# Ledger of designs, part 39: designed miniproteins, single chains

Each design is a single chain, and the fold is of that chain. pLDDT is the mean over its residues in the fold that is shown.

## One batch from the design tools (miniprotein)

Design m1347
Fold by ESMFold2-Fast:
Structure m1347 (fold): chain A 120 residues (1-120)
Amino acid sequence: SEKVKKAQKLLQEHKEKHNDLLDEMYKIALSIKDEKKKEKALKLYEEAVELERKHLEEASKAIENEDFDKLIEIERETAEEYRKLAEEARKEGLDEIAELLEEMAKAEEELTKELEEIKK
């Protein structure tokens, strides 16, 4: 119960931070003048939004089930998926999008460490 409350608070703070990063990513994508690069940036944004939606749904269920091992696994996998999207953005010359995706991955890695401390 106490661990559940702490995990819920951390997930909420994490959600707020990621929403801010996604909002910045969308603004950057919309500002791109080259139509092909803009289309690629919007696709990466849509993939990041879907990844975050799936992550939050799975993480919330893990917290409700008090399955902190599963929660930590979800956070680690999500961080790696953001890292892969960042690499794709870099290959497309979308460096500002890549930097935001790298910040999202870093936030997942920081959350993972905090959850490991709560589990102890």
Scores: mean pLDDT 89

Design m1348
Fold by ESMFold2-Fast:
Structure m1348 (fold): chain A 54 residues (1-54)
Amino acid sequence: SDEGYRRMSRQLLTAVERVLSDEEVEEIKKKLETLSPKEAYDYLLDVLEQHVAS
């Protein structure tokens, strides 16, 4: 559900904010404005996987 994706995206965004700079977070937030709830969730997961794995 879209509401489920929005809740998960909020948790993922909090995690992203802990590992990335304020400038990178602002860029990500701008990208999220252009995406659907599911796309935003998938995007945030990919960002976290790339930064945790590196």
Scores: mean pLDDT 81

Design m1349
Fold by ESMFold2-Fast:
Structure m1349 (fold): chain A 81 residues (1-81)
Amino acid sequence: SVAERRRLGRAYIEGLTLGINLAHKEKLSPEEAAERAREEARKRGWPEEEIEAFARGAREGALLYENIQRGIERSIERGKK
């Protein structure tokens, strides 16, 4: 149980980092980042719960990056007007 929670937490954090990188470098959407993460974790033979934790992290990481990026873009556009 404790070991499972640690594994899921690690998978989520690794996913978060992956999602941020995929959104930044490859411009993937949160859903695209989640699917990429699921595919990678599935190829590694991870249990379903770890796959979904990793995918959730990737989705949230990509979403965080998009929200920050949109905030910056809106600030720049308001400065131009």
Scores: mean pLDDT 85

Design m1350
Fold by ESMFold2-Fast:
Structure m1350 (fold): chain A 86 residues (1-86)
Amino acid sequence: DKRLEELVEKLREYVEKLDPERMKKKLKERAGEVSGVEAVEALLEIVLEEMREEGAPEEELKEIEKIIEEAIELVRKKVEELKKKE
C-alpha cells in the first residue's frame, strides 16, 4: 500500500525533528510496558504533544494529527484482521 508507506515516511520525518529521548520516557510513563496498539497510540499522541510544546505552527500540527489518525486506524484494522484468523 503506497499510502501506508507515505504515512510512515512523513511520520519518520516529524519524529526526527523531536527529542527522541524525551519521547521514549513519556511513552514508558503513559503506556507502561509495551501493549501493542495502545503503545503505538501513546507514541503518536506524544509526538503531537511534543510538537505543540516546541511551538509548531497550527497547520503543521493539523497535518501531524491527520497522519496520526490515519496510522492508528490502519494499525487497528490490521489487528482486527489478525484476530479474525484466530
Scores: mean pLDDT 66

Design m1351
Fold by ESMFold2-Fast:
Structure m1351 (fold): chain A 90 residues (1-90)
Amino acid sequence: SNEELWQQIREIGNKKLDELRENGQISEEEAEKLKKLLDEIQKRLIEKNVETEEEAFEVVRELGKEKGLSEEEINLLLNLVEKSIEELKE
């Protein structure tokens, strides 16, 4: 289902954030902040019945602006979602 798809993408994204934290590329605080944002993104994607990558990227951009995220933070979230979608297709 579409709900299961976005849940799996969020789980992959959380795993990637844990790997970045374990490798010292981001702090524990940054990892937790980004995981919370991925949870909010997943909930909004399900609520809006989003089925395309383009619509998903728009939701990430909108939520990022609402939360006052920097362009760099928004780009990091976009990259995480994109890579998580790619991993799920393999």
Scores: mean pLDDT 84

Design m1352
Fold by ESMFold2-Fast:
Structure m1352 (fold): chain A 57 residues (1-57)
Amino acid sequence: ARSEQERILLQTTTLLMVGLEGSIAAAAEALGVSPGTVSRRLREMIERGDLSKINLR
């Protein structure tokens, strides 16, 4: 569904920010969210297999 696509985009953006900034805290500051929100998004990607599939590249 449409909400699924938006969720994937937010999770992917969060992953890229963590990679660029090198930490969850720095990525959270850059995104304007709490560190818990960043951790939750990354965990959701892992639980759904989205992150592991991307990491194969």
Scores: mean pLDDT 69

Design m1353
Fold by ESMFold2-Fast:
Structure m1353 (fold): chain A 125 residues (1-125)
Amino acid sequence: MSIEELIQELVDELTAENPDFEKIKKTLIQVAEKYASLNEEERREMARLFVETLLERFKTESEIRRFMNRLLRVVASVTDDEEALDEILDELMELVDAIVAGDMEEAVEEMLEFFDLVIQVLNAS
């Protein structure tokens, strides 16, 4: 899959009325593996594309927070590291705040930190 296709699939699955948890977990792993394969510039472009996709899909803070809560639940299914999960929760909340504030530069930085943490927990598992 392309980066765009992987991001769109992950967002579509996480916003489904009856989400398939096992399918979402598989897609998240593919997104993380793709991110890990990229150089620094390409990772920033992927993070920016992800933030742009969220802005196109969600018009309210409540919708963004619901999406982030579902994403956190999927990550919690692939790691028992409570400290790493707390760090991921903090980054997702900072990401929500940046998106709500319209701070694209900060939102991209928080998305990069989120992906870096997800890669670390997947590599430790």
Scores: mean pLDDT 84

Design m1354
Fold by ESMFold2-Fast:
Structure m1354 (fold): chain A 106 residues (1-106)
Amino acid sequence: SAEYESLIKEIEELIKRMEELKEKAKDPLVKRLLERVIEMAKRVLEAIKEGKLTIEQAREAVQLIREAVEILEEMMDESLPVERQVGLAIRIIGILLDIEAILKKA
């Protein structure tokens, strides 16, 4: 219960942080990736609130969202080479697929 409440608070803070990044983002690719990760984080938050995820599944999903936020923060750097930007975008897609797999098992 207390551990679920902590994870809920962390996801809510990560969503807020991504919404702030989205307002500042200039690259349309970065904006689209932020929108997709925000939508996925909201789905995870709802699944936790509805008691659909075990504590281990919730912890794994939150860790994946945290990793996605770190990658998206790196992608905010307008000076990144195109190959780096594409590589980071592929990693975000992989993270979204991993979270989707967790949600499907719930």
Scores: mean pLDDT 90

Design m1355
Fold by ESMFold2-Fast:
Structure m1355 (fold): chain A 90 residues (1-90)
Amino acid sequence: SMEEIKKLLERYFETLEKYLETKSQKDRDELNEIAAEIAKLLLKASVEERREFIEYYKELIAKMNLPNKDERVKGGEEGLEEDIKELEKA
């Protein structure tokens, strides 16, 4: 489960970098599919697994050559926390 989520997250960021360069519908569709799969797996994940996910997400962003890394880490962390809370309420 967590290993699968981590691999999907890696694929998500690889596809995101590609999409930012190409702006292609194919890459956008792949991003949406990966994001949906991650969300489904996180819904079934334990609190500990979700914490591991957030930590790994931060590690991956730190390794990526993306503009505004610090802002992306903060925004992503806040966004994921809010999404997790919404999923827990559903």
Scores: mean pLDDT 70

Design m1356
Fold by ESMFold2-Fast:
Structure m1356 (fold): chain A 70 residues (1-70)
Amino acid sequence: MDLTAVPTPAQIDAITQALVDRGLLSPEQAAALRDWALRHRPTAAELAGLIASVAGLPFGEALAIVASQI
C-alpha cells in the first residue's frame, strides 16, 4: 500500500463507515473525521494517525483499516 496516497472521497466514506460499523467511532465522530479529511486531504498514513488518536487504537490497527479500503 502507498502510505503517501491521498484517499478519494469515496474511500474516506468507506473508511469512516467501517469505523462506525466496528464500533470504533460514533456517527458524530465519523462525520467530523470525514469533514476534516475532505478539507485537509490527508495521506493514508496521516489519516491512520488521526484515527488512532481519536478511536484510541494502535497506529498499526488504524493503518490496517485505512489500507483495507484503499
Scores: mean pLDDT 83

Design m1357
Fold by ESMFold2-Fast:
Structure m1357 (fold): chain A 60 residues (1-60)
Amino acid sequence: YGAELALASGIAAGDEEFKKVNTPEKLTPEDIIKASEEAAKKDPSFTVFSEKVAKEATTI
């Protein structure tokens, strides 16, 4: 629980490339779609996000 969040925070802080452009700005709709495709591989019943959904997630 808390350890997972601490690890994620530590990794993000240590990753220079991740930190340079900040998470919301670095993530594009295409990146979100590709992440959903990987999720679909782990869960065969999962459908990938549409471009519209990914766009809203990154630009909201």
Scores: mean pLDDT 52

Design m1358
Fold by ESMFold2-Fast:
Structure m1358 (fold): chain A 64 residues (1-64)
Amino acid sequence: MVVLVVELDVPGAEDAAAFQRYVEENAGELSRLGSAASRAVSEATGIPGEDIEVEIRPARPPRL
């Protein structure tokens, strides 16, 4: 299995909780992004889509 990490810099998401809220509020769009990224990598590399997992993470570490 191959893992793709998508790092998002979300303005106003100052900590992990704010980032998680953004992910939950935009779950549909992020799901579509994940599907598109998996398909693009599968087409470029020949790795089956079912072997590609997409993780969405904050581009910056959580602040204290």
Scores: mean pLDDT 72

Design m1359
Fold by ESMFold2-Fast:
Structure m1359 (fold): chain A 68 residues (1-68)
Amino acid sequence: SHMAEARRAVETLLGLMRHYAARGILSEAGLETLTARIEELMADLPEDERARFREELARVVEEARAAM
């Protein structure tokens, strides 16, 4: 389903953000691009799932910035 694909895509991009940051290859532009794309994908999810992913995205962004 579209929602299942969106959820998988969000989880994949969150994983990529963590992976690139941990390897020291995530740029500020890359962080901004991944964040924007994750937000776009989250917009199509139910409110409860959007809230959960929004919290996870905030944590992952903080983690990524700490690793950069």
Scores: mean pLDDT 85

Design m1360
Fold by ESMFold2-Fast:
Structure m1360 (fold): chain A 78 residues (1-78)
Amino acid sequence: EEERKREELLNLIDKSIEYIKQGKYDEAAKNFEKAAEIARELGLTHVARMLRKLAEDAKNKADPELLIYRANQVKELL
């Protein structure tokens, strides 16, 4: 069950990266927030905080290259 939740988390991060590449920052932020909720359910407190920060930064239209870089760093922790 945890493995399935990790896969869902990874899929949500990948979708967020794709939305950022498309300039759809609000959609990316929503998916990062959903990913943060799953990370919290899995007890991945640091990952959840990083994902919430990514959602906030996406809403603020932070540098897309930096957002993608940090999102990939979160994936490496999974």
Scores: mean pLDDT 86

Design m1361
Fold by ESMFold2-Fast:
Structure m1361 (fold): chain A 89 residues (1-89)
Amino acid sequence: KEKEELEKYRELLRTILGSREKVLALARESINHAKTLLEELQKIYDALKAAADRLAKEKVSPEVKELQALADQAAEIAKELQALIEELS
């Protein structure tokens, strides 16, 4: 169900955001670790975008807006990790 998917993604992103400084510190210790985290964040972003597009077709406006906001947050964290990888490389 869409509500269950949305809650799962919210919990996942809340965990990542709550631990963002810790996640970035771990990424700084290893370029390979940073690359793995970037791949996972990109998967989350793709999943959130796909869910938002699907719900938009079903005309579920509040959920679509929230999923889009979560996708934007995942994209920003991915950009931070990508910049860190480039800095370390």
Scores: mean pLDDT 68

Design m1362
Fold by ESMFold2-Fast:
Structure m1362 (fold): chain A 95 residues (1-95)
Amino acid sequence: SELVRRLAAVLAEAKKRARDDEELVRLAVERVERDPSLAAVLERLRLGELSEEEEREIARLAGVSVGTVRAVRRAVQERDIEEGVKLLEEGVRKV
């Protein structure tokens, strides 16, 4: 899968630069969000459309744990929720 290969490459690059798993997750999320070539990867992460087999393959190719792959997915979903909450709060403040 092209998505599996692209996300694995992002995680592998983040692992080289990160000092810990928290920074790795942050760097991977920032890369996926800002890189237009990764828009399809970002959409799949937001929708939670990664199978358990795809998560294991990404982890194996990137040299990270399955837990790290799942943490990236959760961080993307959490940031989407946080942005939605901020937009709602700004709307209420204008009323």
Scores: mean pLDDT 78

Design m1363
Fold by ESMFold2-Fast:
Structure m1363 (fold): chain A 73 residues (1-73)
Amino acid sequence: DVEEELVAHAEEIIELLRETLRRSGAPEELVREAEAALREMIERLKAGEDPSEALARLEAVLREAVELLAARR
């Protein structure tokens, strides 16, 4: 279900993530890392491969972004 939607709407989801991070004031470097990790996760899902490593990387990047934004507030 979620995997099918991620693959079918990959570019929309990536754009939404990018816009959300930019609006939150995340550095461009973190935005690029988050995009790369999300693209890798989607490509692995599309190929029927295990996305766990890419998902863990995406989680780590998003956690770093949240910590940076919290430090600014």
Scores: mean pLDDT 77

Design m1364
Fold by ESMFold2-Fast:
Structure m1364 (fold): chain A 81 residues (1-81)
Amino acid sequence: SLEERVEAVREPLLELAEKYAEELKSEEARKILLGTAERLVREIEALLRAGRPQEALRLAAEAPKILEEAYEEAKKIVEEA
């Protein structure tokens, strides 16, 4: 089902975001990381609903790297605070 495909992507991304947020121990970083993960899940879901599964698969494959980039930005914000 569509919901099962979305959940298969959502769970690993939220776990990764949670891990990164715990490392930074910052509420601001947590909001950025979880927000990024939720946005990526919504974009993947939208692509699946639009009948674009190849683009959804590509975004899902790139999502961990996008989340890692968000972690680097969150780290800078914490250091500049």
Scores: mean pLDDT 84

Design m1365
Fold by ESMFold2-Fast:
Structure m1365 (fold): chain A 60 residues (1-60)
Amino acid sequence: KVYKLEDLTGNSEIKKAAEAGEITAEVDEETGKVTVHHKRKGETYETTVEELEALGFRLV
């Protein structure tokens, strides 16, 4: 499933990119891995739901 990132910290460059729709998160339901796509940078990062929540992000 593909989710938007919501920044709960209020002090992140990621917040601006997420508001612009430039960041999406794809969750692998079998492994719990999250692939974050930053469209403007053309970059892809692997993380976990727990790591994103610990950093103050919510999947919406």
Scores: mean pLDDT 68

Design m1366
Fold by ESMFold2-Fast:
Structure m1366 (fold): chain A 79 residues (1-79)
Amino acid sequence: MLEEVLELISQLSPEQQEKVKQGIVNLLKSLGYEELAKEIENLSAAEAAETAAERLPPRDAHFVLQLVLEHAKKLLEES
């Protein structure tokens, strides 16, 4: 899943990548990971996805990556 997320992010424009990153930040805040959300605010979208995959419990990591995958796919369709 992380590899698929990173592949889709690489196909996005810089503006779309920033939207994906903001999506990750907002999702982490909604799940109660406010400190992690603060850490990723200055990272790239790819680095934010990698950080979420590494630091979150497996269930939450899978949930976040699945939503990021769907968001990135939708942005590509709107391009």
Scores: mean pLDDT 83

Design m1367
Fold by ESMFold2-Fast:
Structure m1367 (fold): chain A 70 residues (1-70)
Amino acid sequence: MEAEREAKLAALRAEHERELEALIKDWLERGLITEEEAKAWRAAATGRGTRVPDDIEERLKAAEEKILAE
């Protein structure tokens, strides 16, 4: 049913959002990003601008690569 598919998509988005939140908190605590950058990442994750789930995963990996590269 449609409801089942929507529930699965919502769960996946929630997981990605939690992963991003955890990384953002770590980066902020370590001073690797600014609060404005964190806000932008969260906005992308929640789709406030444009709902792009793939974008959040790509940005999450890019940001993780950035922090790991240091």
Scores: mean pLDDT 62

Design m1368
Fold by ESMFold2-Fast:
Structure m1368 (fold): chain A 68 residues (1-68)
Amino acid sequence: SEEEEKAIEYAKKLGEEVAAQVEKATGKKPKVTVEKKGDTIIVRVEAGDVVVELRLTVEEALEVIKAE
């Protein structure tokens, strides 16, 4: 759906923002992976031994998008 696509695009943007911060902190280029399982979007940012994982639902992502 259009809502699902918007939620995934928001998650990708959030992942890229987190990746930029991780790169500054570690000095390593992070790998960003975005995956959807059911209603949950999982964003992983990996830079060497540093792994940041974010989980949000499609509904949660849409609420943030609507607010901003």
Scores: mean pLDDT 81

Design m1369
Fold by ESMFold2-Fast:
Structure m1369 (fold): chain A 80 residues (1-80)
Amino acid sequence: SLAERAIEELEKRAEELKKEFNITDPEILKEFEEMLEEAKRFLRAWLAAHPDASEAEVERVVEALLTSIRARVEEALAAA
């Protein structure tokens, strides 16, 4: 389904982001996993609220969530 593909894409790209930043610190890794779980919950709720959403609209939401995760990771790394 579109919803399953969107969640899989979010998870895959989040894993790529984790590798890009080489997140190995246990505290930052825990925060990253919490961010991902929050993003997945938001995406599932958004998809349920927008059953007629196009693939392009879903892709925009996934991009927005990934942008938010990236910004939060950059902030966490800068604070360390």
Scores: mean pLDDT 85

Design m1370
Fold by ESMFold2-Fast:
Structure m1370 (fold): chain A 61 residues (1-61)
Amino acid sequence: SVAEKLAELEARIAEIEAAETDPEVIARKMFEALEEITKGESLEDQDKLLALTLRRLHAIL
């Protein structure tokens, strides 16, 4: 479900933020995680996953 994918992406992002200090590296890895998790998902679910990623990216910029 999209809820499970959102939780998976949020956990992956938290791990990236814990491991990395460089905002550019964090942003790149977040984008990579987004691409992996959104693969094969509906456009509506992709939008929800992208929104989470953009929200987290804005928090570190």
Scores: mean pLDDT 84

Design m1371
Fold by ESMFold2-Fast:
Structure m1371 (fold): chain A 68 residues (1-68)
Amino acid sequence: IAELVERLRRRVAELKERYPGAAELLDRLEEAMIHALESLAKAGVSREKLEALLDEFVAEAEALAAAL
């Protein structure tokens, strides 16, 4: 899970560079996404599903940042 959390943080950092006006929103979404990934991992969700959820979360975060 630590590897996935690190990947998420890198992807969100890239979004903050592209959408600096959305930095506060992106920080809040990052915290929520990390919590969700950790909770699901503890519940026994597979790595493959967690990777898919990470990609989906990043795509949604980018869409929200771009709409701001």
Scores: mean pLDDT 81

Design m1372
Fold by ESMFold2-Fast:
Structure m1372 (fold): chain A 57 residues (1-57)
Amino acid sequence: MREKLLEKARELDAKAKAHGGDKKGIEYGVESGMLLIELGVEKAIEEREKRRKELEE
């Protein structure tokens, strides 16, 4: 799932660049950014869970 979201974000970035900074380009860039933020949150949750397990032992 994570790799699929990352590929989608990269595709949106390419579309944003192709639009040369117009309104549609900005919209694609924002969508890509939101997907990357979601991926970052998932990684942070995984790291927190790992630290919690270490603390319980």
Scores: mean pLDDT 73

Design m1373
Fold by ESMFold2-Fast:
Structure m1373 (fold): chain A 63 residues (1-63)
Amino acid sequence: SLEELLEKLEEAMKAGDRERFLQISVLIARDVLGYTDEQIADALGITVEEVRELYEKAKKEFG
């Protein structure tokens, strides 16, 4: 659920887990907020390829 994703996002932030933070952020931005990979890449300052890889990892972990 979104609530569980937000709890995991907060945990990742507090732990300094940059990779997990980015994975959850990309998942929420794409699946909940409906942003494109390009918009997410611009917002996070990363490449579209990195967004796609983070999204794939997040989907495997969180569904």
Scores: mean pLDDT 86

Design m1374
Fold by ESMFold2-Fast:
Structure m1374 (fold): chain A 87 residues (1-87)
Amino acid sequence: SAVEEGKKLLEENIEKVLELLPPLLREELELLGIDPSKYTLIEQVELAIKLVEEAIAEMEKAGADQAEIEIGRAMLEMLKWVLEQLK
């Protein structure tokens, strides 16, 4: 079905979603000693959600451009949607 094909596409793209995270987020994840390959797909998405939320908070605290903050929010909503599809 279209739903099953959609789920497969999302599963295939989870690694790509994590790869497309801003370099800053990836560096922060590595600095925290977190290796995405050591987690399940669901755990990787949950971790990405937490890291993006923390990054948005840091960006707001640093007075980042509103456009950059909105990009982060869009990424967060996409990750939350992906997580809902996996459960």
Scores: mean pLDDT 67

Design m1375
Fold by ESMFold2-Fast:
Formats: structure tokens, sequence, C-alpha cells
Structure m1375 (fold): chain A 130 residues (1-130)
């Protein structure tokens, strides 16, 4: 049976006007595009549904849930002000997985692989920025 995920939370902030920069667009093209293209990325498309996954303490363990899908939506809605804000959300996503899943879990292993690609592409981006 297909895994059921809850819908992406609304990441729109009506009090925050749309913003973009060449650095944010380059982050999208170099880093986020590579993460999206990786086979394990589908695992991170949505925040886990605690009820569906029988994880009632998820919100207690993870006060700031973040998914790759939310990061993509925030970029599309131009809600980021800097590359550092995108990096903070990605780091939070990886940190949340490490809190919830044991090291031998497939989701934990997928996070390690995706974080490896993230680090590699972030180094590439930094070289492009000079």
Amino acid sequence: PPLQHRPLPDVRDPNRPPFSSPEIELFRDVVLSALRAHPVAWVFRRVPDPVRLEMPDYEKLVPNPVSLGQIEEKLNLKQYRSMEEIEADLRQMFANVRKVYPKDHPVYQAALELERIYREKLEELRRLLG
C-alpha cells in the first residue's frame, strides 16, 4: 500500500514581501536541483504524519518540522531572504531525522546520503560565488 503523507503546510507569509537574489537563484540551480534529482529525495518531500506513522511524540521531538517540499515551496513563493536561510532549513531537516530515527533506519541512511550530496554541492556553489 502507498505511504500516506499529510499535505505540505502552508509556508506563505502574507507580511513578508517576495524576495530573490542571484545567490538564492544559484542555490536553487546548483544545490536544491541536485537534492531533488537524487533517488532518496522522495523520502523528504513531506513532513511525516505522526498519526499515520504511529509517532505520537513526533511534534514533541521535532518542534520545527521541515521537509524538502516545504523548502521548494518557500523558494517558489520567494520567502527566503538569503542563502543562509535556505541552509538553516536544510540543516534543520537533517537534524530532525537524526532525532527521530535510529541510525540503522532506511530514512536515517537516506538523510546521510542526501546530506553528503548537499555538502558536495554547497562546496561547488561556494567556488562559483568566489
Scores: mean pLDDT 79

Design m1376
Fold by ESMFold2-Fast:
Structure m1376 (fold): chain A 74 residues (1-74)
Amino acid sequence: EEVEKILKEMKEDGLEPPSEETIARYERAIRGSYEGAGLPLPDEDTLRVLAVKAAYLIQKHDREWEARKAAEAA
């Protein structure tokens, strides 16, 4: 399953899996983006995969961004 694969990658990268609250927040944001773009909404399973993947990518990006900001401030 794609969700299990993403959660495994997050754990291997030393990231914490997203909470159900965080997943629900990203699901809401993704729905809004699809609606705003005039695109058909993905099904519930696809939406959950996209939400978990978004949480993973955001955590990874934020960690890299904070490290870069610290380097640029020096």
Scores: mean pLDDT 76

Design m1377
Fold by ESMFold2-Fast:
Structure m1377 (fold): chain A 93 residues (1-93)
Amino acid sequence: EADRLAALEARLRAALRAVRPDLDELEAEIAAASESDDPAARERGLEARLEIEEALLEAEEVVREIALELGFPEEEIRRELEALRARVEAARA
């Protein structure tokens, strides 16, 4: 399972780079925020997460294809993408 998650992350990262060339910087900000009590780092991480979530929705078809190929359940993928869409719409409101 850990190997499957690592494969998903690597392939999603490659796919997202076509939409977001700054993906590595966004991921670094999220990682820093998740391990920091610094309010500024946390805010930067939330902003970076929203940008990545928007990019995932723009690449939704590719994301679904990659996850299915790696053996993730179709219903779980659909649920996660619907949750992403709802979060992005709420944040952009």
Scores: mean pLDDT 78

Design m1378
Fold by ESMFold2-Fast:
Structure m1378 (fold): chain A 70 residues (1-70)
Amino acid sequence: MKPSPSEIAAVFTGVALRMIGLVLEGRPDEAVADARQTIADEKDPELRQAVIEASRLVAKDLGLPLLPDP
């Protein structure tokens, strides 16, 4: 019951695009909060890691606060 590579890629891409969208709307605090909530709600460790990596990549590129390691 491991997530497929396509599921991992979809989660990574979806989180990155959602965060970028919120920042472009002038809502960077909501982008960080949404990413943190998504990490907290994700029970699969591989999908959770994809959310963390996507969130950190976007945060680094856009100058947002980095999410802590869980």
Scores: mean pLDDT 77

Design m1379
Fold by ESMFold2-Fast:
Structure m1379 (fold): chain A 95 residues (1-95)
Amino acid sequence: SEVEKRALNALEGALDIVKTLAENTPNPKARELYKKVAEEIEKILNDPSLTPLQKVEKAIELLRKALADPTLSPQEKAVLEGLIRVLEKVKEKLK
């Protein structure tokens, strides 16, 4: 469906942003966190056993766990919060 395509596109967008954060962060601890988050989002995207709704829900959970990391700057946390808001919005459309 169109809604499912938009949800998967939003997940791909979140992956690209997290990869960019990993490349640009001056903090080596944050870089390793972003790399792990990107790897897990990629696994979620490529998991054929998960529905689009389940993929979005798992990605939100993963990003919320990352957001709890005290090594992240306020600006980096704001970016992750923005990604969570976008994914929550697409999740609403999948219900």
Scores: mean pLDDT 86

Design m1380
Fold by ESMFold2-Fast:
Structure m1380 (fold): chain A 87 residues (1-87)
Amino acid sequence: AEEKALEALKKGDTDKATEYAKKLIEEAAKGDKESAYSFGKILALMYFTHPEAFEKAQELDDEAVATLSPEMLGEAQKGAKDAVEEL
């Protein structure tokens, strides 16, 4: 899911990136820490490299906050931080 979301962002396909990000939230909600981390990475890249997708990124952020446990949100924050540090 992460690889497909990253490829979508590289192509400027923010709709496909949003679809893959929603799948990552769904898996993270089931307790998948890797999916939570990957989601945070994708969300950060959407915010920082695709300003045209700002509203979509906010909707994903809101969905994650409503859906994910504090533990999964912590993993997403790690992914976001790592992605920003690599920019």
Scores: mean pLDDT 83

Design m1381
Fold by ESMFold2-Fast:
Structure m1381 (fold): chain A 80 residues (1-80)
Amino acid sequence: MLSREERQALAQELAKIVEENKNDPEKLLEEIRKFLEENPGLDPESLLALIESMVREYIEDEEKRKEIIERVKEIIEEVL
């Protein structure tokens, strides 16, 4: 398992990706896919929960959040 410091660093990187790409869902999903490909040893369930938390914090549109979260689930299944 990753250290606490490594988990915090990954959470910050995901938060940055979501914040920087919150206005472009396709780019956001592409950047999340790249992040997951670069970190293949991460737990899928923990990653999904973290991404859902970040999406809720940075993306205010509820319908847009639901669409992004469903596509993220698909990406996690494809990559991990």
Scores: mean pLDDT 76

Design m1382
Fold by ESMFold2-Fast:
Structure m1382 (fold): chain A 56 residues (1-56)
Amino acid sequence: MTVVVGVEVAPGESEEEALARAVARLEAAGAVPTKSFVLTNSRTGRRFGVAIGEPA
């Protein structure tokens, strides 16, 4: 079963920091990260760190 976690990049936060928060949340859910990337909504400017993983 694939687990996906998205975390919005906070003001003053780097994309790497948002990705680290997404990975930490995914690991706290008992999943092993297999992929991470940043999504940007060009219309709204909102950015999200996304982590994808499989249950441990």
Scores: mean pLDDT 79

